# Ledger of designs, part 65: designed miniproteins, single chains, continued (5)

Each design is a single chain, and the fold is of that chain. pLDDT is the mean over its residues in the fold that is shown.

## One batch from the design tools (miniprotein)

Design m18241
Fold by ESMFold2-Fast:
Structure m18241 (fold): chain A 71 residues (1-71)
Amino acid sequence: SADDYHQQGLAALKAGNPLEAARYYGQALALDPLHQPTLEELGRLLAEARREGRRDEVLQALNRGASAALP
């Protein structure tokens, strides 16, 4: 479910893996594009990635996750 992917994304962030978190958030949003907890955490992740100069890497990981969840 989208909730399960969201929780996996949070666990990845706590483990220091923002790109893996982005992949899980992509999978969550592919199942539920309006999943509010995922949208909030993605917003925070993208803001932090922008500060670190890694925004494109995070967006690429998000896209890969979404693509894996959709046919």
Scores: mean pLDDT 83

Design m18242
Fold by ESMFold2-Fast:
Formats: sequence, structure tokens, C-alpha cells
Structure m18242 (fold): chain A 58 residues (1-58)
Amino acid sequence: SAKREEIERLEQQRQIGVAAAEGQALYAEALSPELGEEMRKKREEIEAAGQAAVEAAR
């Protein structure tokens, strides 16, 4: 189904984005706890946006 394929694509995009942001947050935390918190919040925003895109496609 085209709809299922679109949802799978968006879910994959979300997972890739979150993984990249998590890596950045870990690196930032090693440099500064404050920067780590900022990047962690950004990861949560990326995850929320990705989930919203998946739900909108349903």
C-alpha cells in the first residue's frame, strides 16, 4: 500500500533524525552540560516533529 510505504518512509526518516541528534547531544554534553541540555531538547523537538509527520500520514 502506498500509504503504508509513506508511513514507513517517514518513520525511517524520524529514526535517522533522532539518532543523529542523539549523537550530537552526547558530543555536546562531553563539551558542556549546558550545551548538552540544549541539544537534548533539540532531539526531543526532532522526535516530536517526526512523530507528528507519521501521525498526519495515517
Scores: mean pLDDT 84

Design m18243
Fold by ESMFold2-Fast:
Structure m18243 (fold): chain A 68 residues (1-68)
Amino acid sequence: SAIAKEILTNAAKAAATQDGRGARAILGSAGRELEEMGEHEAAKKAREAADKATTGQEASDLAREIAE
């Protein structure tokens, strides 16, 4: 959806500038926002990415992949 793509694209840009901990927090926040917007599938994927990501770049790449 357009809403999910926007949220995840913004999260990807922010995550790329952070360390792994900061990037995971950004993805977790994006997951919460997606859930509030009714984007349950994207929210689940964002939370899974938040648990998996070890670097800001990895988190950014995962968020972009979910956005597509």
Scores: mean pLDDT 85

Design m18244
Fold by ESMFold2-Fast:
Structure m18244 (fold): chain A 83 residues (1-83)
Amino acid sequence: SMEEFYKKLVEKLKEIHEKYKEGKMTKEEYIEKLRELAKEAPPEVKKGIERAIKENIVVEGAIQEEIAKKLGIKLTWNKPAKL
């Protein structure tokens, strides 16, 4: 299902971010992994990943903002954190 696919994608993104945060991968390796995930991602997720790379921000927050923007929902929390 689409929901199951999305859940797995978010879990994989969290795992990649945690490995980067723990110093288990370089920033270059982190960006490469994000780009690979973007290749097969839905348009809103792809835009979020692309923005996270460009603006050096946490990918989950960038994806959430792009999805909210597409749905016309105003987010009430602060913008995604910087890496």
Scores: mean pLDDT 73

Design m18245
Fold by ESMFold2-Fast:
Structure m18245 (fold): chain A 91 residues (1-91)
Amino acid sequence: MLDENIEELKKKYEEALKNNDIDSAIKTLLQLEMQYGVRHVQLAVEMTVTRKLAPQDPAGSQQRLAQLEAEMEEIERQIREIQEKIEELKK
């Protein structure tokens, strides 16, 4: 599950910080950014497919698009937070 991979990476990040291993902390944040990036691409594909199928199931497609758009906004927020943390650690 995506959540399990994210949790594992978050634990590795916390462990790197506790060990004062800034290089490993940055590498783990980059891996987190990549995982969210993959999900972002998957959501974009699902939204495109849902829009193309909307004429066949208008009500179901609208509900699905709303769910996908909400998840996309959350993923974009998480990516921004990770990028900010990477920049802070590079200082």
Scores: mean pLDDT 82

Design m18246
Fold by ESMFold2-Fast:
Structure m18246 (fold): chain A 68 residues (1-68)
Amino acid sequence: MPPPSLRESLRALIAAAEDEDTLRRLLGLSRGTVAGLASGRRTPSPAEARILSRWTGYSEAEILALGR
């Protein structure tokens, strides 16, 4: 099967979290931040890119490219 896209991985993280507190505990990020990154409304910081890279399997550079 093809690997999930970065956007799909971010949506899955939002869906798996019961509430915003769960997302904050897992990622240190709010639901709004993760949703903004998934939709392209926000540019991830290097620290956010590192966290998301570990959870999604995408490189930090690929995640940072979401803000371009």
Scores: mean pLDDT 66

Design m18247
Fold by ESMFold2-Fast:
Structure m18247 (fold): chain A 69 residues (1-69)
Amino acid sequence: LGERFVDLFIEKAVEKGYLTPEEAEEIRAIPDPAERVFALIRKARENGASLDEIVELMEEAGREAEKQA
């Protein structure tokens, strides 16, 4: 897992309204990038995001991370 991918995933989740900025900061404080991803998915689902929406967001973040390299 790349740091850029995880950062973009968090940013896009906030943009879509699946996370608050405060929740995003809590997730960013997690040292392990994989644990950050799991925390994001869990929080987003609790906030009403469907699994399909989360998967689409993850794919968008992955494509954006590759494009910015």
Scores: mean pLDDT 81

Design m18248
Fold by ESMFold2-Fast:
Structure m18248 (fold): chain A 88 residues (1-88)
Amino acid sequence: GRTIVLTRTISGAEGQTVTVTLRMGRDVWDRLELVGVEGIHSGGDKVDASLKSVVRRPGTVELTFEVTTPSSPADVTLIVTLRELPPP
């Protein structure tokens, strides 16, 4: 299946847990598999990042991620890797 990578930049947070919410169509989410969640700060080091909840709504799905930012001022990039499921 096709690999899809979603990125979000988090700026100005220092030593905090930041919540990031991504929304997509329910039909899109039902065709995808979550492969990985990663956080990288601007200095190149990895930070803790994880999927905390998946909320299904009519027509949409909300994915909530938590990212722990470093204790120094830095931008953090959240990287979400998804894989397209094979057709039935």
Scores: mean pLDDT 79

Design m18249
Fold by ESMFold2-Fast:
Structure m18249 (fold): chain A 81 residues (1-81)
Amino acid sequence: DLLEKLRSLLPHIDELTKNESASRYAAAHLLLIGVELDLELLKEISEELRKKILEQIERAKNAESIDQFMDELAKLGEIVK
């Protein structure tokens, strides 16, 4: 499932990286997928905190603009404090 998500994301990342303003968005999107994978391995985090982090990542991934994406990343930073 995650592997299929990554494979479907690769064409989008390639398309986004063709534009200078989109390259950071594509890189940050890849980093969020990496965080999701790492969270599955972090069994010492409370289930409640893990769910909050995953929900915030989902909001960031579903952002309609780069500005909204950055705002959602800032909120993720507050959650992990």
Scores: mean pLDDT 60

Design m18250
Fold by ESMFold2-Fast:
Order: structure tokens, then C-alpha cells, then sequence
Structure m18250 (fold): chain A 96 residues (1-96)
């Protein structure tokens, strides 16, 4: 179900205690594709296709993800700025 799908994505996001560490584990040679792989890992593209019936939960997970990334990367780092861009895109999709 769509709700179960959204909850699975939310749970996956919360289950990553340090999102930055997950991204660092991606091959450094693949840095240009890092965000595509992150979105695929957390099934964000699938959430776009299935729709969102739990916007509040999804946005809460995104905020938690950004908070975790801040513990690994400085706010002015390219990694954190890219993470914010991904989060902003996800929130825009949730609002649409």
C-alpha cells in the first residue's frame, strides 16, 4: 500500500544513524552520481512514483536526515549543501 510504502521509506531514513557515513561508503570515483545512489537507496524515486500519503512523516524523516548529516559534515560543506538540495526537492515533491 502507499501508506506502507511511505512508512518503509521513513523507517529506512531513520535507520541511517549517520547519513553522511552511508554516502562516504559510495565509491569516491562515483561522486558525481552520489545523490542518485542515495535517492535510490532510500527509495525516494519510488516514493515519487507511488505518491505520498504521509507528508508529515516524510518531512520529519528528511529533517532527521539533515540533522544527522550535520554531525558528519560542516554546514558549508559541498556534501551538506547537496544533501539540503536533495531534501528540498523531496519536500517540493511532497507538497505537489
Amino acid sequence: SERARTEAILEALRAHPVAGVVWVRLNAAEYPDIWSKVAQQWSLAEAEEQGVDSVEALMAAIDAMLAQIETVFAADSPEYQAARAVAAAARALADA
Scores: mean pLDDT 49

Design m18251
Fold by ESMFold2-Fast:
Structure m18251 (fold): chain A 88 residues (1-88)
Amino acid sequence: KTISDIFQEQLKKAGLTLDQVQEIMERLVEVQEKGLSEEEIEEVLKELVEKYKLPPESQELLRILLEAASKSPSPDEFEKRAEELLKK
């Protein structure tokens, strides 16, 4: 089970629709493609938290995923980096 799978399950348990979960996951793909700075990651996190009213546990995991996405050129590297960040 990937960190992305765990995050999606947390969002569903928090009452987000499948469409909202998909929108957030698409935003993570955009972050990966663009390679954002730390300041830009904080802004994206803030925007997603406010828009979807994410609970604290989902906010922490989203931060990890955004950091992993910004530093990883491929999906496989993204998941590996997210796991490494979570284990710190």
Scores: mean pLDDT 77

Design m18252
Fold by ESMFold2-Fast:
Order: structure tokens, then C-alpha cells, then sequence
Structure m18252 (fold): chain A 79 residues (1-79)
């Protein structure tokens, strides 16, 4: 799995834990330090009251290799 794909899974699991929902998936192995840093940066940028659409767009962009700030900006533009 790429660092970007691992970061998206970590972010989805973090969001599911904090607000509920079903965004998360299991990781087959420990995530890289890069993936963890990317997931935490993205989580800090996502509003606590973000819509499911916002979260879906941010996760898709991060999985595709976008930087956390760019992924969140794309989600904001889509709302």
C-alpha cells in the first residue's frame, strides 16, 4: 500500500472514532511515519462538523496522493 493510501485509511479510521460513521478500514501492517503525519495533518484541517461529502472528497484526494491542505481545499470548494 502507498503512503497516500495508508494515510487515507488512517484518516478514515480517526474520523470514524471521533464522530462515528463507517469511513474506516483495517490496515494489513503498521503505517509509515509519513502516512501517520499526513493523516494527522489532514484530520487537524477537517472541521469537526464537516459533512459526509466533505470527508469523502478529502479522503479520495489524499488516497490519490494530494497533500492534506490541497485535499481539504478541494473538499471546501465542493461544498
Amino acid sequence: MTDAAEAAVLLANRITKERGGAFGAALARPASAEARAMAEEAFALIPKDASDTFIGIALQRIAAGAAPADAVAAARAAE
Scores: mean pLDDT 73

Design m18253
Fold by ESMFold2-Fast:
Structure m18253 (fold): chain A 95 residues (1-95)
Amino acid sequence: LVEAAEKFPEEDLLMFHAFRLALASGADVSSKEEILKTYLEAVPVPPPEELKALEERLETRPIEELLKTSLKIAEFLKDEELAERIEEVLEKLGL
């Protein structure tokens, strides 16, 4: 995680964490609303700046781009299980 913080923007790492939580809860990660819902369930009182950054990223970026960035972070961290799960989602979306 410390090594990833040097290689990836904070907003990308935040988005990666949100996807990790959503996938762990079995949420539909193609749904921006489900991603936000699972994040708020796991982090009931997130810092306002963090929540705003996450909402802005979800509103301004296509889900494909967010998933592909998170896949790169999972691969960098050598989290093979999470990388495989993200790849499965991308395949289901035809991406």
Scores: mean pLDDT 77

Design m18254
Fold by ESMFold2-Fast:
Structure m18254 (fold): chain A 95 residues (1-95)
Amino acid sequence: GLMDKLKELIKKAKDAIEKGDIKAALEYLDKAIELAEEIAKDPSKKEEAKKYLNQLIELAMQLMKVAEEQGDNDSLLQAIGLIIRAIGLLEDLDL
């Protein structure tokens, strides 16, 4: 189901970050946030969606550090964008 796909994307994002594969990590995180947003539309999944959004924020922050270390300013800005997007979704879920 959608939850299994989200867990797989999170694992792939983490593996890509650990490997220093910024482009793959950005793609997996983008897809994971999109899927978490879809899951969050179900009120019964609100707490689970919040848990994964917090995890995605932490991974995007790790990616931001990797991009900074590699001098990849474009990917650094994209990682910041993912953090802002995930925080916005998380705040909406607290309303």
Scores: mean pLDDT 88

Design m18255
Fold by ESMFold2-Fast:
Structure m18255 (fold): chain A 70 residues (1-70)
Amino acid sequence: IEEKVIKGLEEVKALSDAKAPSSEIFAKIVELIRFLKEKNASEELLQRVKDFADEASRAVSDNKPLEVKL
């Protein structure tokens, strides 16, 4: 599952690098969180992805571009 988590985070970063709308980035992060919960991923990994989701949610509300750092 760790390989899929890394790929998911890389996809989120790729969307950010391509300047995709914050709403698309947020949707991708939400999908990753659902996947991690289904696979009983470590609490540390789940928390990191949740932190990205919170940041993306704020960016959408503020109409600001989202910057993603891995």
Scores: mean pLDDT 68

Design m18256
Fold by ESMFold2-Fast:
Structure m18256 (fold): chain A 58 residues (1-58)
Amino acid sequence: ELEELKERLRELIRAYNAKHPELDFTDEQIDSIIKVAERTKPGEALEGLIAELERILA
C-alpha cells in the first residue's frame, strides 16, 4: 500500500516536471521528497501530496 503511494507520487512529480521544465527535478530529488514524507506521516503525507499534484495537473 505505501509502495503504491510512493510510486504514484513519483509518477505525478515526473508529470509535473514535464509540464514545468524550469523545475528540473532529478530522480534523486524526487526520492528525497518521498523519504521526507515517509519520515513525517507516511500515509497522510503521501496521500496529501498525491491529491494536490492531481489537482494541479488536472
Scores: mean pLDDT 74

Design m18257
Fold by ESMFold2-Fast:
Structure m18257 (fold): chain A 95 residues (1-95)
Amino acid sequence: SSAPPPAAPLSPAESLAHTALVFAQMGMNDMAEAAAKLSIRRAREERDARSLTLAGQAFYMLGKYDEAREAYEEALRIDPSNEEARANLKKIEEE
């Protein structure tokens, strides 16, 4: 059973990434990580560099820099011009 495509501006992957960011901001680290992982899985299926970048930001907020780096690198493989992913990788390299 395939869900209908979202008519809203947020894809399922992007919605999960925003959920992960909200949980990370609230200190709900386990929920944030779970949502970020689900977002990455959906973003890979959809080839959504934006959602990979947002999920990477959630991992960064959790101090999971290895997972954040992998998400940003994957976003850049899909969209090499993604300035947000590039800027966020720089932040990790300066830690």
Scores: mean pLDDT 82

Design m18258
Fold by ESMFold2-Fast:
Structure m18258 (fold): chain A 72 residues (1-72)
Amino acid sequence: SIEERLAAFRAVADAVIAHMAGVDPAAAAELRALVAEAEAQMRAARTEAEAEAVIDAASERMAAILARVEAA
């Protein structure tokens, strides 16, 4: 369900942000902003499909931030 996907996304995001806060504070701040934006977009979503698209986009962006940090 979308609720299970959102809960899983939040759990992963919280763990990643906690880790990044000690390793790359700028990346941690970017991830916090991403999560806040995704939550705002979820509240504005009119359909379950829109909510799913928000989670997918946020997950992709989170992966891109992690890949950038790993490449540094």
Scores: mean pLDDT 82

Design m18259
Fold by ESMFold2-Fast:
Structure m18259 (fold): chain A 80 residues (1-80)
Amino acid sequence: APPVAILVAKDEPERLRRDIELLSNDPRVGGIIVVDAGSTDGTLEAARELAARSKIPVTVVTAPSPEEVLAVLAEALAKL
């Protein structure tokens, strides 16, 4: 499988945007998984918009809380 970068985001839309831009321009990265850990500030909406505009595959998944991030990430990785 191509290398996949994993980003965990909570209430940090500007940092998430920057990280997705950097990773999507790295020729070594074949895809990105974004795990939103229950953001309430528009971070999830920003992640979905960035995924729709990305030139590489970006998968956005949600965890109800930071404590569930590992379980959600394991499920997302199993789909690759």
Scores: mean pLDDT 77

Design m18260
Fold by ESMFold2-Fast:
Structure m18260 (fold): chain A 71 residues (1-71)
Amino acid sequence: MPLLSEEELNKEIREAEELLEKNKDKLDPLTYDSLEAMIRRAKQLLSTGTPEGKQQAQTILRALKDRLKQL
């Protein structure tokens, strides 16, 4: 799977944060905390500036997007 650019990954993080905020009143606290933790982890990995960090962030964001689509 092709690696997204840092700009594209940052865009996906922002979209995930906006979608989570929009749906926060519809989510149970444990699910909200889990999704928020995934976003925080993706940000942390992306901040390393390493190819490995970008790959892991992309994997987390993909899983997050799949989970958010089910809402």
Scores: mean pLDDT 79

Design m18261
Fold by ESMFold2-Fast:
Structure m18261 (fold): chain A 60 residues (1-60)
Amino acid sequence: GLEVLDKQIKRHEEELKKLEGQPDTPEVQFQIDITRGVIDLLVGVRNTLRSIQAKRAALA
């Protein structure tokens, strides 16, 4: 459900903060970019699910 997505988003945000504390290397920068991408994807999925739920309610 949406609660699972919220928890996953928070976990990835915490991982991003840890990566920001690492030395500025190409590997760390790549991990930061990937983590940001995952957060954006999860937020997008959550927003899509909320939109679908709202549209289904409107059609009833």
Scores: mean pLDDT 82

Design m18262
Fold by ESMFold2-Fast:
Structure m18262 (fold): chain A 79 residues (1-79)
Amino acid sequence: HMEEKIKELKKKLVEAILSGAPLNERVDLFIELAKLEGDEERIKAAEEYKSDPNNEEARQVVGDLAKEAIEEYKKEKEK
């Protein structure tokens, strides 16, 4: 059941990115996803990016997570 929630959040995150939703909405989805996955490092990076968008290290982590979610979404959508 947790796996289904993670898939739904990844889908919502990709939809938000593709629709150009506000940064705060996208970052909140990242934080929620990271919390479900129990990834403390990702939670910290997303929260840090939300407080300081100029933080390059946090921006890189959030950007990599966005790419990961988009790649997974595309693979599922094409099947």
Scores: mean pLDDT 75

Design m18263
Fold by ESMFold2-Fast:
Structure m18263 (fold): chain A 110 residues (1-110)
Amino acid sequence: LDEVIEEVRKAVESLPNKEVRDELLKYIDDLKAEYEATPVTPETEHRFLAELYSILGRAYLAQGDKEKAAEWFKKAAEHYRQAADLSTDPQVAAEYRALAERYEQIAKEL
């Protein structure tokens, strides 16, 4: 995950729009803090990968690269589904499935 966080951070740091760049960098920092405070399990790893890939999708969208944005949103949805399948809490699993559906819908609209 640390390697993926740094790769996503580099993509965001290259964004020309300062407002979008600052917003996404804050999300990465908040997500890293949450990751460091959360027990590492296959479920939480897929959740964090999904959130990182959604940030990467937003970064490509901010650059006008709708095709790459759609690819990363689809990967985010896939990882949310894997987190849902690994969750022992039906409520949490339902939330992950709703997020997966949302990112698939966003990707289809691009």
Scores: mean pLDDT 85

Design m18264
Fold by ESMFold2-Fast:
Structure m18264 (fold): chain A 75 residues (1-75)
Amino acid sequence: MIRVRIHFSDGSVVEREAESLEEALRLVRELADEHRASPTGLTAALLRAIGDALDAELRGEELTELELHLSLEEP
């Protein structure tokens, strides 16, 4: 189980739980779309999340949490 916590630049915070990394990344993309996150901000956040997952895998540890910060699109 992976706890996903997303902080948006408007101050809103969303928490979800995922059973796999693939589900966690899907939830991040879905929530980013719902909150109109910037494409560059989403890309950066996803790259960091993938990096964290790979680091855990290389250390033989299970990924239990993803914390992301997403900037919103300009009006």
Scores: mean pLDDT 78

Design m18265
Fold by ESMFold2-Fast:
Structure m18265 (fold): chain A 83 residues (1-83)
Amino acid sequence: ALSPAEIRARAAELRGKRVLVIGGGAVGSAALNLLLEAGAEVIAVVDISPLRLARFRELGIPAYPPSRLPELLPQADLVQVAV
């Protein structure tokens, strides 16, 4: 997974890349914002928390439980994992 500093440093490489974010907590949300600013195509956020999934969906961001990972992983150019 990329740190916030790495996402900023690699913004040009991330533009148009299909990114899957795993973990929508504070670190995952910060990474998501930086990826969107870099012009990455965030295909989904995956999280076990129904409350976090609801919050992302309210923001217009596709959000799914871990059961959808086998469907989403083949679609991603990059997987950002946040603990």
Scores: mean pLDDT 80

Design m18266
Fold by ESMFold2-Fast:
Structure m18266 (fold): chain A 100 residues (1-100)
Amino acid sequence: NVEKAKEHIEKAEEALREGNLQEAHDHLVEARYLLRPEITEEQAERAKARDIEESIQRLADIYMTKQGFAPERARELARRLLEESLRREIEGLKEEVKKL
């Protein structure tokens, strides 16, 4: 399980470098499922069903509505925030794996 989780973490890191946030998210969900026995298969499947582009648009809508950002700036900020979140999750899972 740990070796398979490492493979998914590596694929998530590569997808993130290529700008593919959806693929990075999907690999991180799989890595978490393999490393954390408290995560059920149903929870993992539901997490993979999350559309990252929809999440970016929803966050952008909040920035436009509440902070008055222009649509292009709001989307870029939302995408960057999700990218940073995914990067932090990758580093967290790498540290978790090192302790095993």
Scores: mean pLDDT 83

Design m18267
Fold by ESMFold2-Fast:
Structure m18267 (fold): chain A 86 residues (1-86)
Amino acid sequence: GQEIIDALEEAIDEIEKILAEHGPTLEQEVLLGMMKIALGVGKLTGDPMFALRQSIRIIDQLIDIATDPAMRAALQAIRDRLRTLE
């Protein structure tokens, strides 16, 4: 459980840095906020798998709206890493 929470916290920090480097859109900021909420829900309910699955879906949306290939590749690497925890 804690390994998944720690991995999600690290992923959120990495995504914040990626978005900051590219100048985040409002949609990207909202999606990151939703990921933070999913993590909070997972912590409060003791359901880290819910937080993991919701975060992966949110990262998929971030990938879909990313116009920069380098940003897309970085987000895909984070998503693939998180998928190994399912």
Scores: mean pLDDT 88

Design m18268
Fold by ESMFold2-Fast:
Structure m18268 (fold): chain A 92 residues (1-92)
Amino acid sequence: DAKLEELSKETGLSVEEIRELYKEFKEMDIDGDGKITYEEAKKYYSSRTDLPDYISELLAMMFMVEYDLDGDGTISFEEFVKGRALGLGLKV
């Protein structure tokens, strides 16, 4: 849709890459409200790793620092896409 095409232009990611990110975003967005919180990120990492809980906490904190671009304590899909582009060394 028009929003995915706009994100593609802003981030340098392809529309196909953004659709794959949407699938990943939905896995992290446990309550389905369209936003990821620190608690949801922590649960996601805890469910995906056999590592100690403090590693899941560190990964969740790093995720929030990297992707929470407006500082509101939640990550929208747009912030998630832009943060992934930054992590890949693409322009935002």
Scores: mean pLDDT 73

Design m18269
Fold by ESMFold2-Fast:
Structure m18269 (fold): chain A 57 residues (1-57)
Amino acid sequence: KSIEELELEIKRLEGAIDMVRRAQAAGVLTPEQADRLIAELREELEKVKNQLEKLKS
C-alpha cells in the first residue's frame, strides 16, 4: 500500500472508533461490546501505523 492509502485507512479506523463510542453513549452497544470493538480497532490502527512508519523510514 502507498502512504496515501495507509493514511486513509488510519482515518477510517479512527472514525470507526468514534462511531463505537457514540453507539455506546446512545445505549446501542453495551460497555463490554464497545470496549471489545475499540480494543480490536486500536490493535488494527497500530498495525497500520507501523506499516506507515516502515514506509517513511
Scores: mean pLDDT 83

Design m18270
Fold by ESMFold2-Fast:
Structure m18270 (fold): chain A 65 residues (1-65)
Amino acid sequence: MSELLKKAIEEARKELAKAPAEIQPRYQAEIDEIEAIVPKNAAEEVGLILRLIGIILDIRLESKL
């Protein structure tokens, strides 16, 4: 796994740790699924990083609601 993808996963997990306990299992499962994926090329890796950014934004939005 690339260093950039590892950092993106770490940031997503940090946001998850701050989230309400009610939503944690859902987003934890999504992050775990992404971590299990082995990207075949740089484009797939960028796609996974963008998915992690989306998860971080979703966690932040749901945490405010």
Scores: mean pLDDT 81

Design m18271
Fold by ESMFold2-Fast:
Structure m18271 (fold): chain A 61 residues (1-61)
Amino acid sequence: SAARARLEEAVAQVVAWALRNGWDLAAERDKLLTLALALFPDADPEALRQALGRAIDEVLA
């Protein structure tokens, strides 16, 4: 869906920001989830968790 694609793009930008600012994406995944939940309070939390996991895994691959 368009809403899902927009959420995935927004989450990917947050992950890219964290990487540029020296975050350890593997070690700080829980902090990134907390930040993402705060930035996207109207998003489905499960969809947000899944999008964040995918974005981190793609960056670390």
Scores: mean pLDDT 82

Design m18272
Fold by ESMFold2-Fast:
Structure m18272 (fold): chain A 71 residues (1-71)
Amino acid sequence: TGSGTVELPVPDDATEVLSVESSKPGEVTARLEGDTLTVTVTNAPVGPVEVRVTVGTTDGEVEVVATVEVR
């Protein structure tokens, strides 16, 4: 098991993280700061982990898929 983090751009009107879903076992957190989404995975299998984050915006919802490289 290992950990990894990735930063992804999101729309400027992003307001909140609504849901987070991981393709593999482990602990996942997603944090929105301005136009940047930070996804962190811990205690997961080493290798690529796909995380699907639903972000709320002023115009609705958008799904962001992040690939976090766990090391």
Scores: mean pLDDT 79

Design m18273
Fold by ESMFold2-Fast:
Structure m18273 (fold): chain A 71 residues (1-71)
Amino acid sequence: SALTSEQVQAAGEGVAEAAREAGTSRREGGKAMGDALGTDGNGGVIKAALAGADPEEARRLAKEATRKGGG
């Protein structure tokens, strides 16, 4: 299912926050998030969790996925 505009905005904020804390660019944060989503078995779980999340939870999930993809 497609994410809502609020979930997309919140997920983008989570990516930006993780990138800032890691001392990297938003673009690199987005790549790390993409890598986490592309990981075998984990990408589907993360996508399903984001689709079912409220905006605050979507922000937190995106931040954590970005951290994991960047490590």
Scores: mean pLDDT 69

Design m18274
Fold by ESMFold2-Fast:
Structure m18274 (fold): chain A 71 residues (1-71)
Amino acid sequence: SIEERRKKIHEIAIEEAKKRGDEKTVELIEKMMKSSDEEALKLYQSLSPEEFERLHEIALKATEKYREELA
């Protein structure tokens, strides 16, 4: 399902953030995973430009890794 794919990507993103020592992004992703879609959107909208950029970079890398695992 789409939800299972999102959960797996979030798990990979947490691992990536941990490898980078980015504890704030780890906490943010964990909150988003526990949140409803509406709550996650509100969290996303509350991010500073710097927080958004870090999260986005990590999310893109996690998505690439997930796609490679499917190959």
Scores: mean pLDDT 79

Design m18275
Fold by ESMFold2-Fast:
Structure m18275 (fold): chain A 71 residues (1-71)
Amino acid sequence: SKMEEEKKRKEAELKNGAAQAIGLIYYKFGKFGKVIGGEVGETEAIIEMEVDGKRYIATINKETGEITLEE
């Protein structure tokens, strides 16, 4: 059904966003972060990360693939 296809697409986008966020965290800090949450919207994916007890939010632009990281 279309609902199951949309759910699978959002799950795939969330998994891809998490992988990108983990890669960015490793590049910046030399450590693997923990994914603690995530949300996929129409234009962006938001991944919540924890590194050394600090929380970060990675915002991924779905059109450009640009990632911004904020505390």
Scores: mean pLDDT 80

Design m18276
Fold by ESMFold2-Fast:
Structure m18276 (fold): chain A 79 residues (1-79)
Amino acid sequence: YSQEEIDKEVASALFLIQIAVDNIAIERAKKTDPEKYKKLLEESIKRLEEGYQRAVELGDEETAQILRDALEKYKKELE
């Protein structure tokens, strides 16, 4: 384990945690604040698109699949 490998794993883990936190916030806002819900969806979609591109570039197929599924779900909800 090099510091670079540790840093990459930590960054990936933090990103996945952020996605989970976003999902909780989105689900809560959906019931209480429709305008906040829409803004949170748009912000999360942007983060998911950036994360998906990075995962594909790194060859992280598992993370890419998780992010793609979340991205499709949120884009559908924004409609």
Scores: mean pLDDT 76

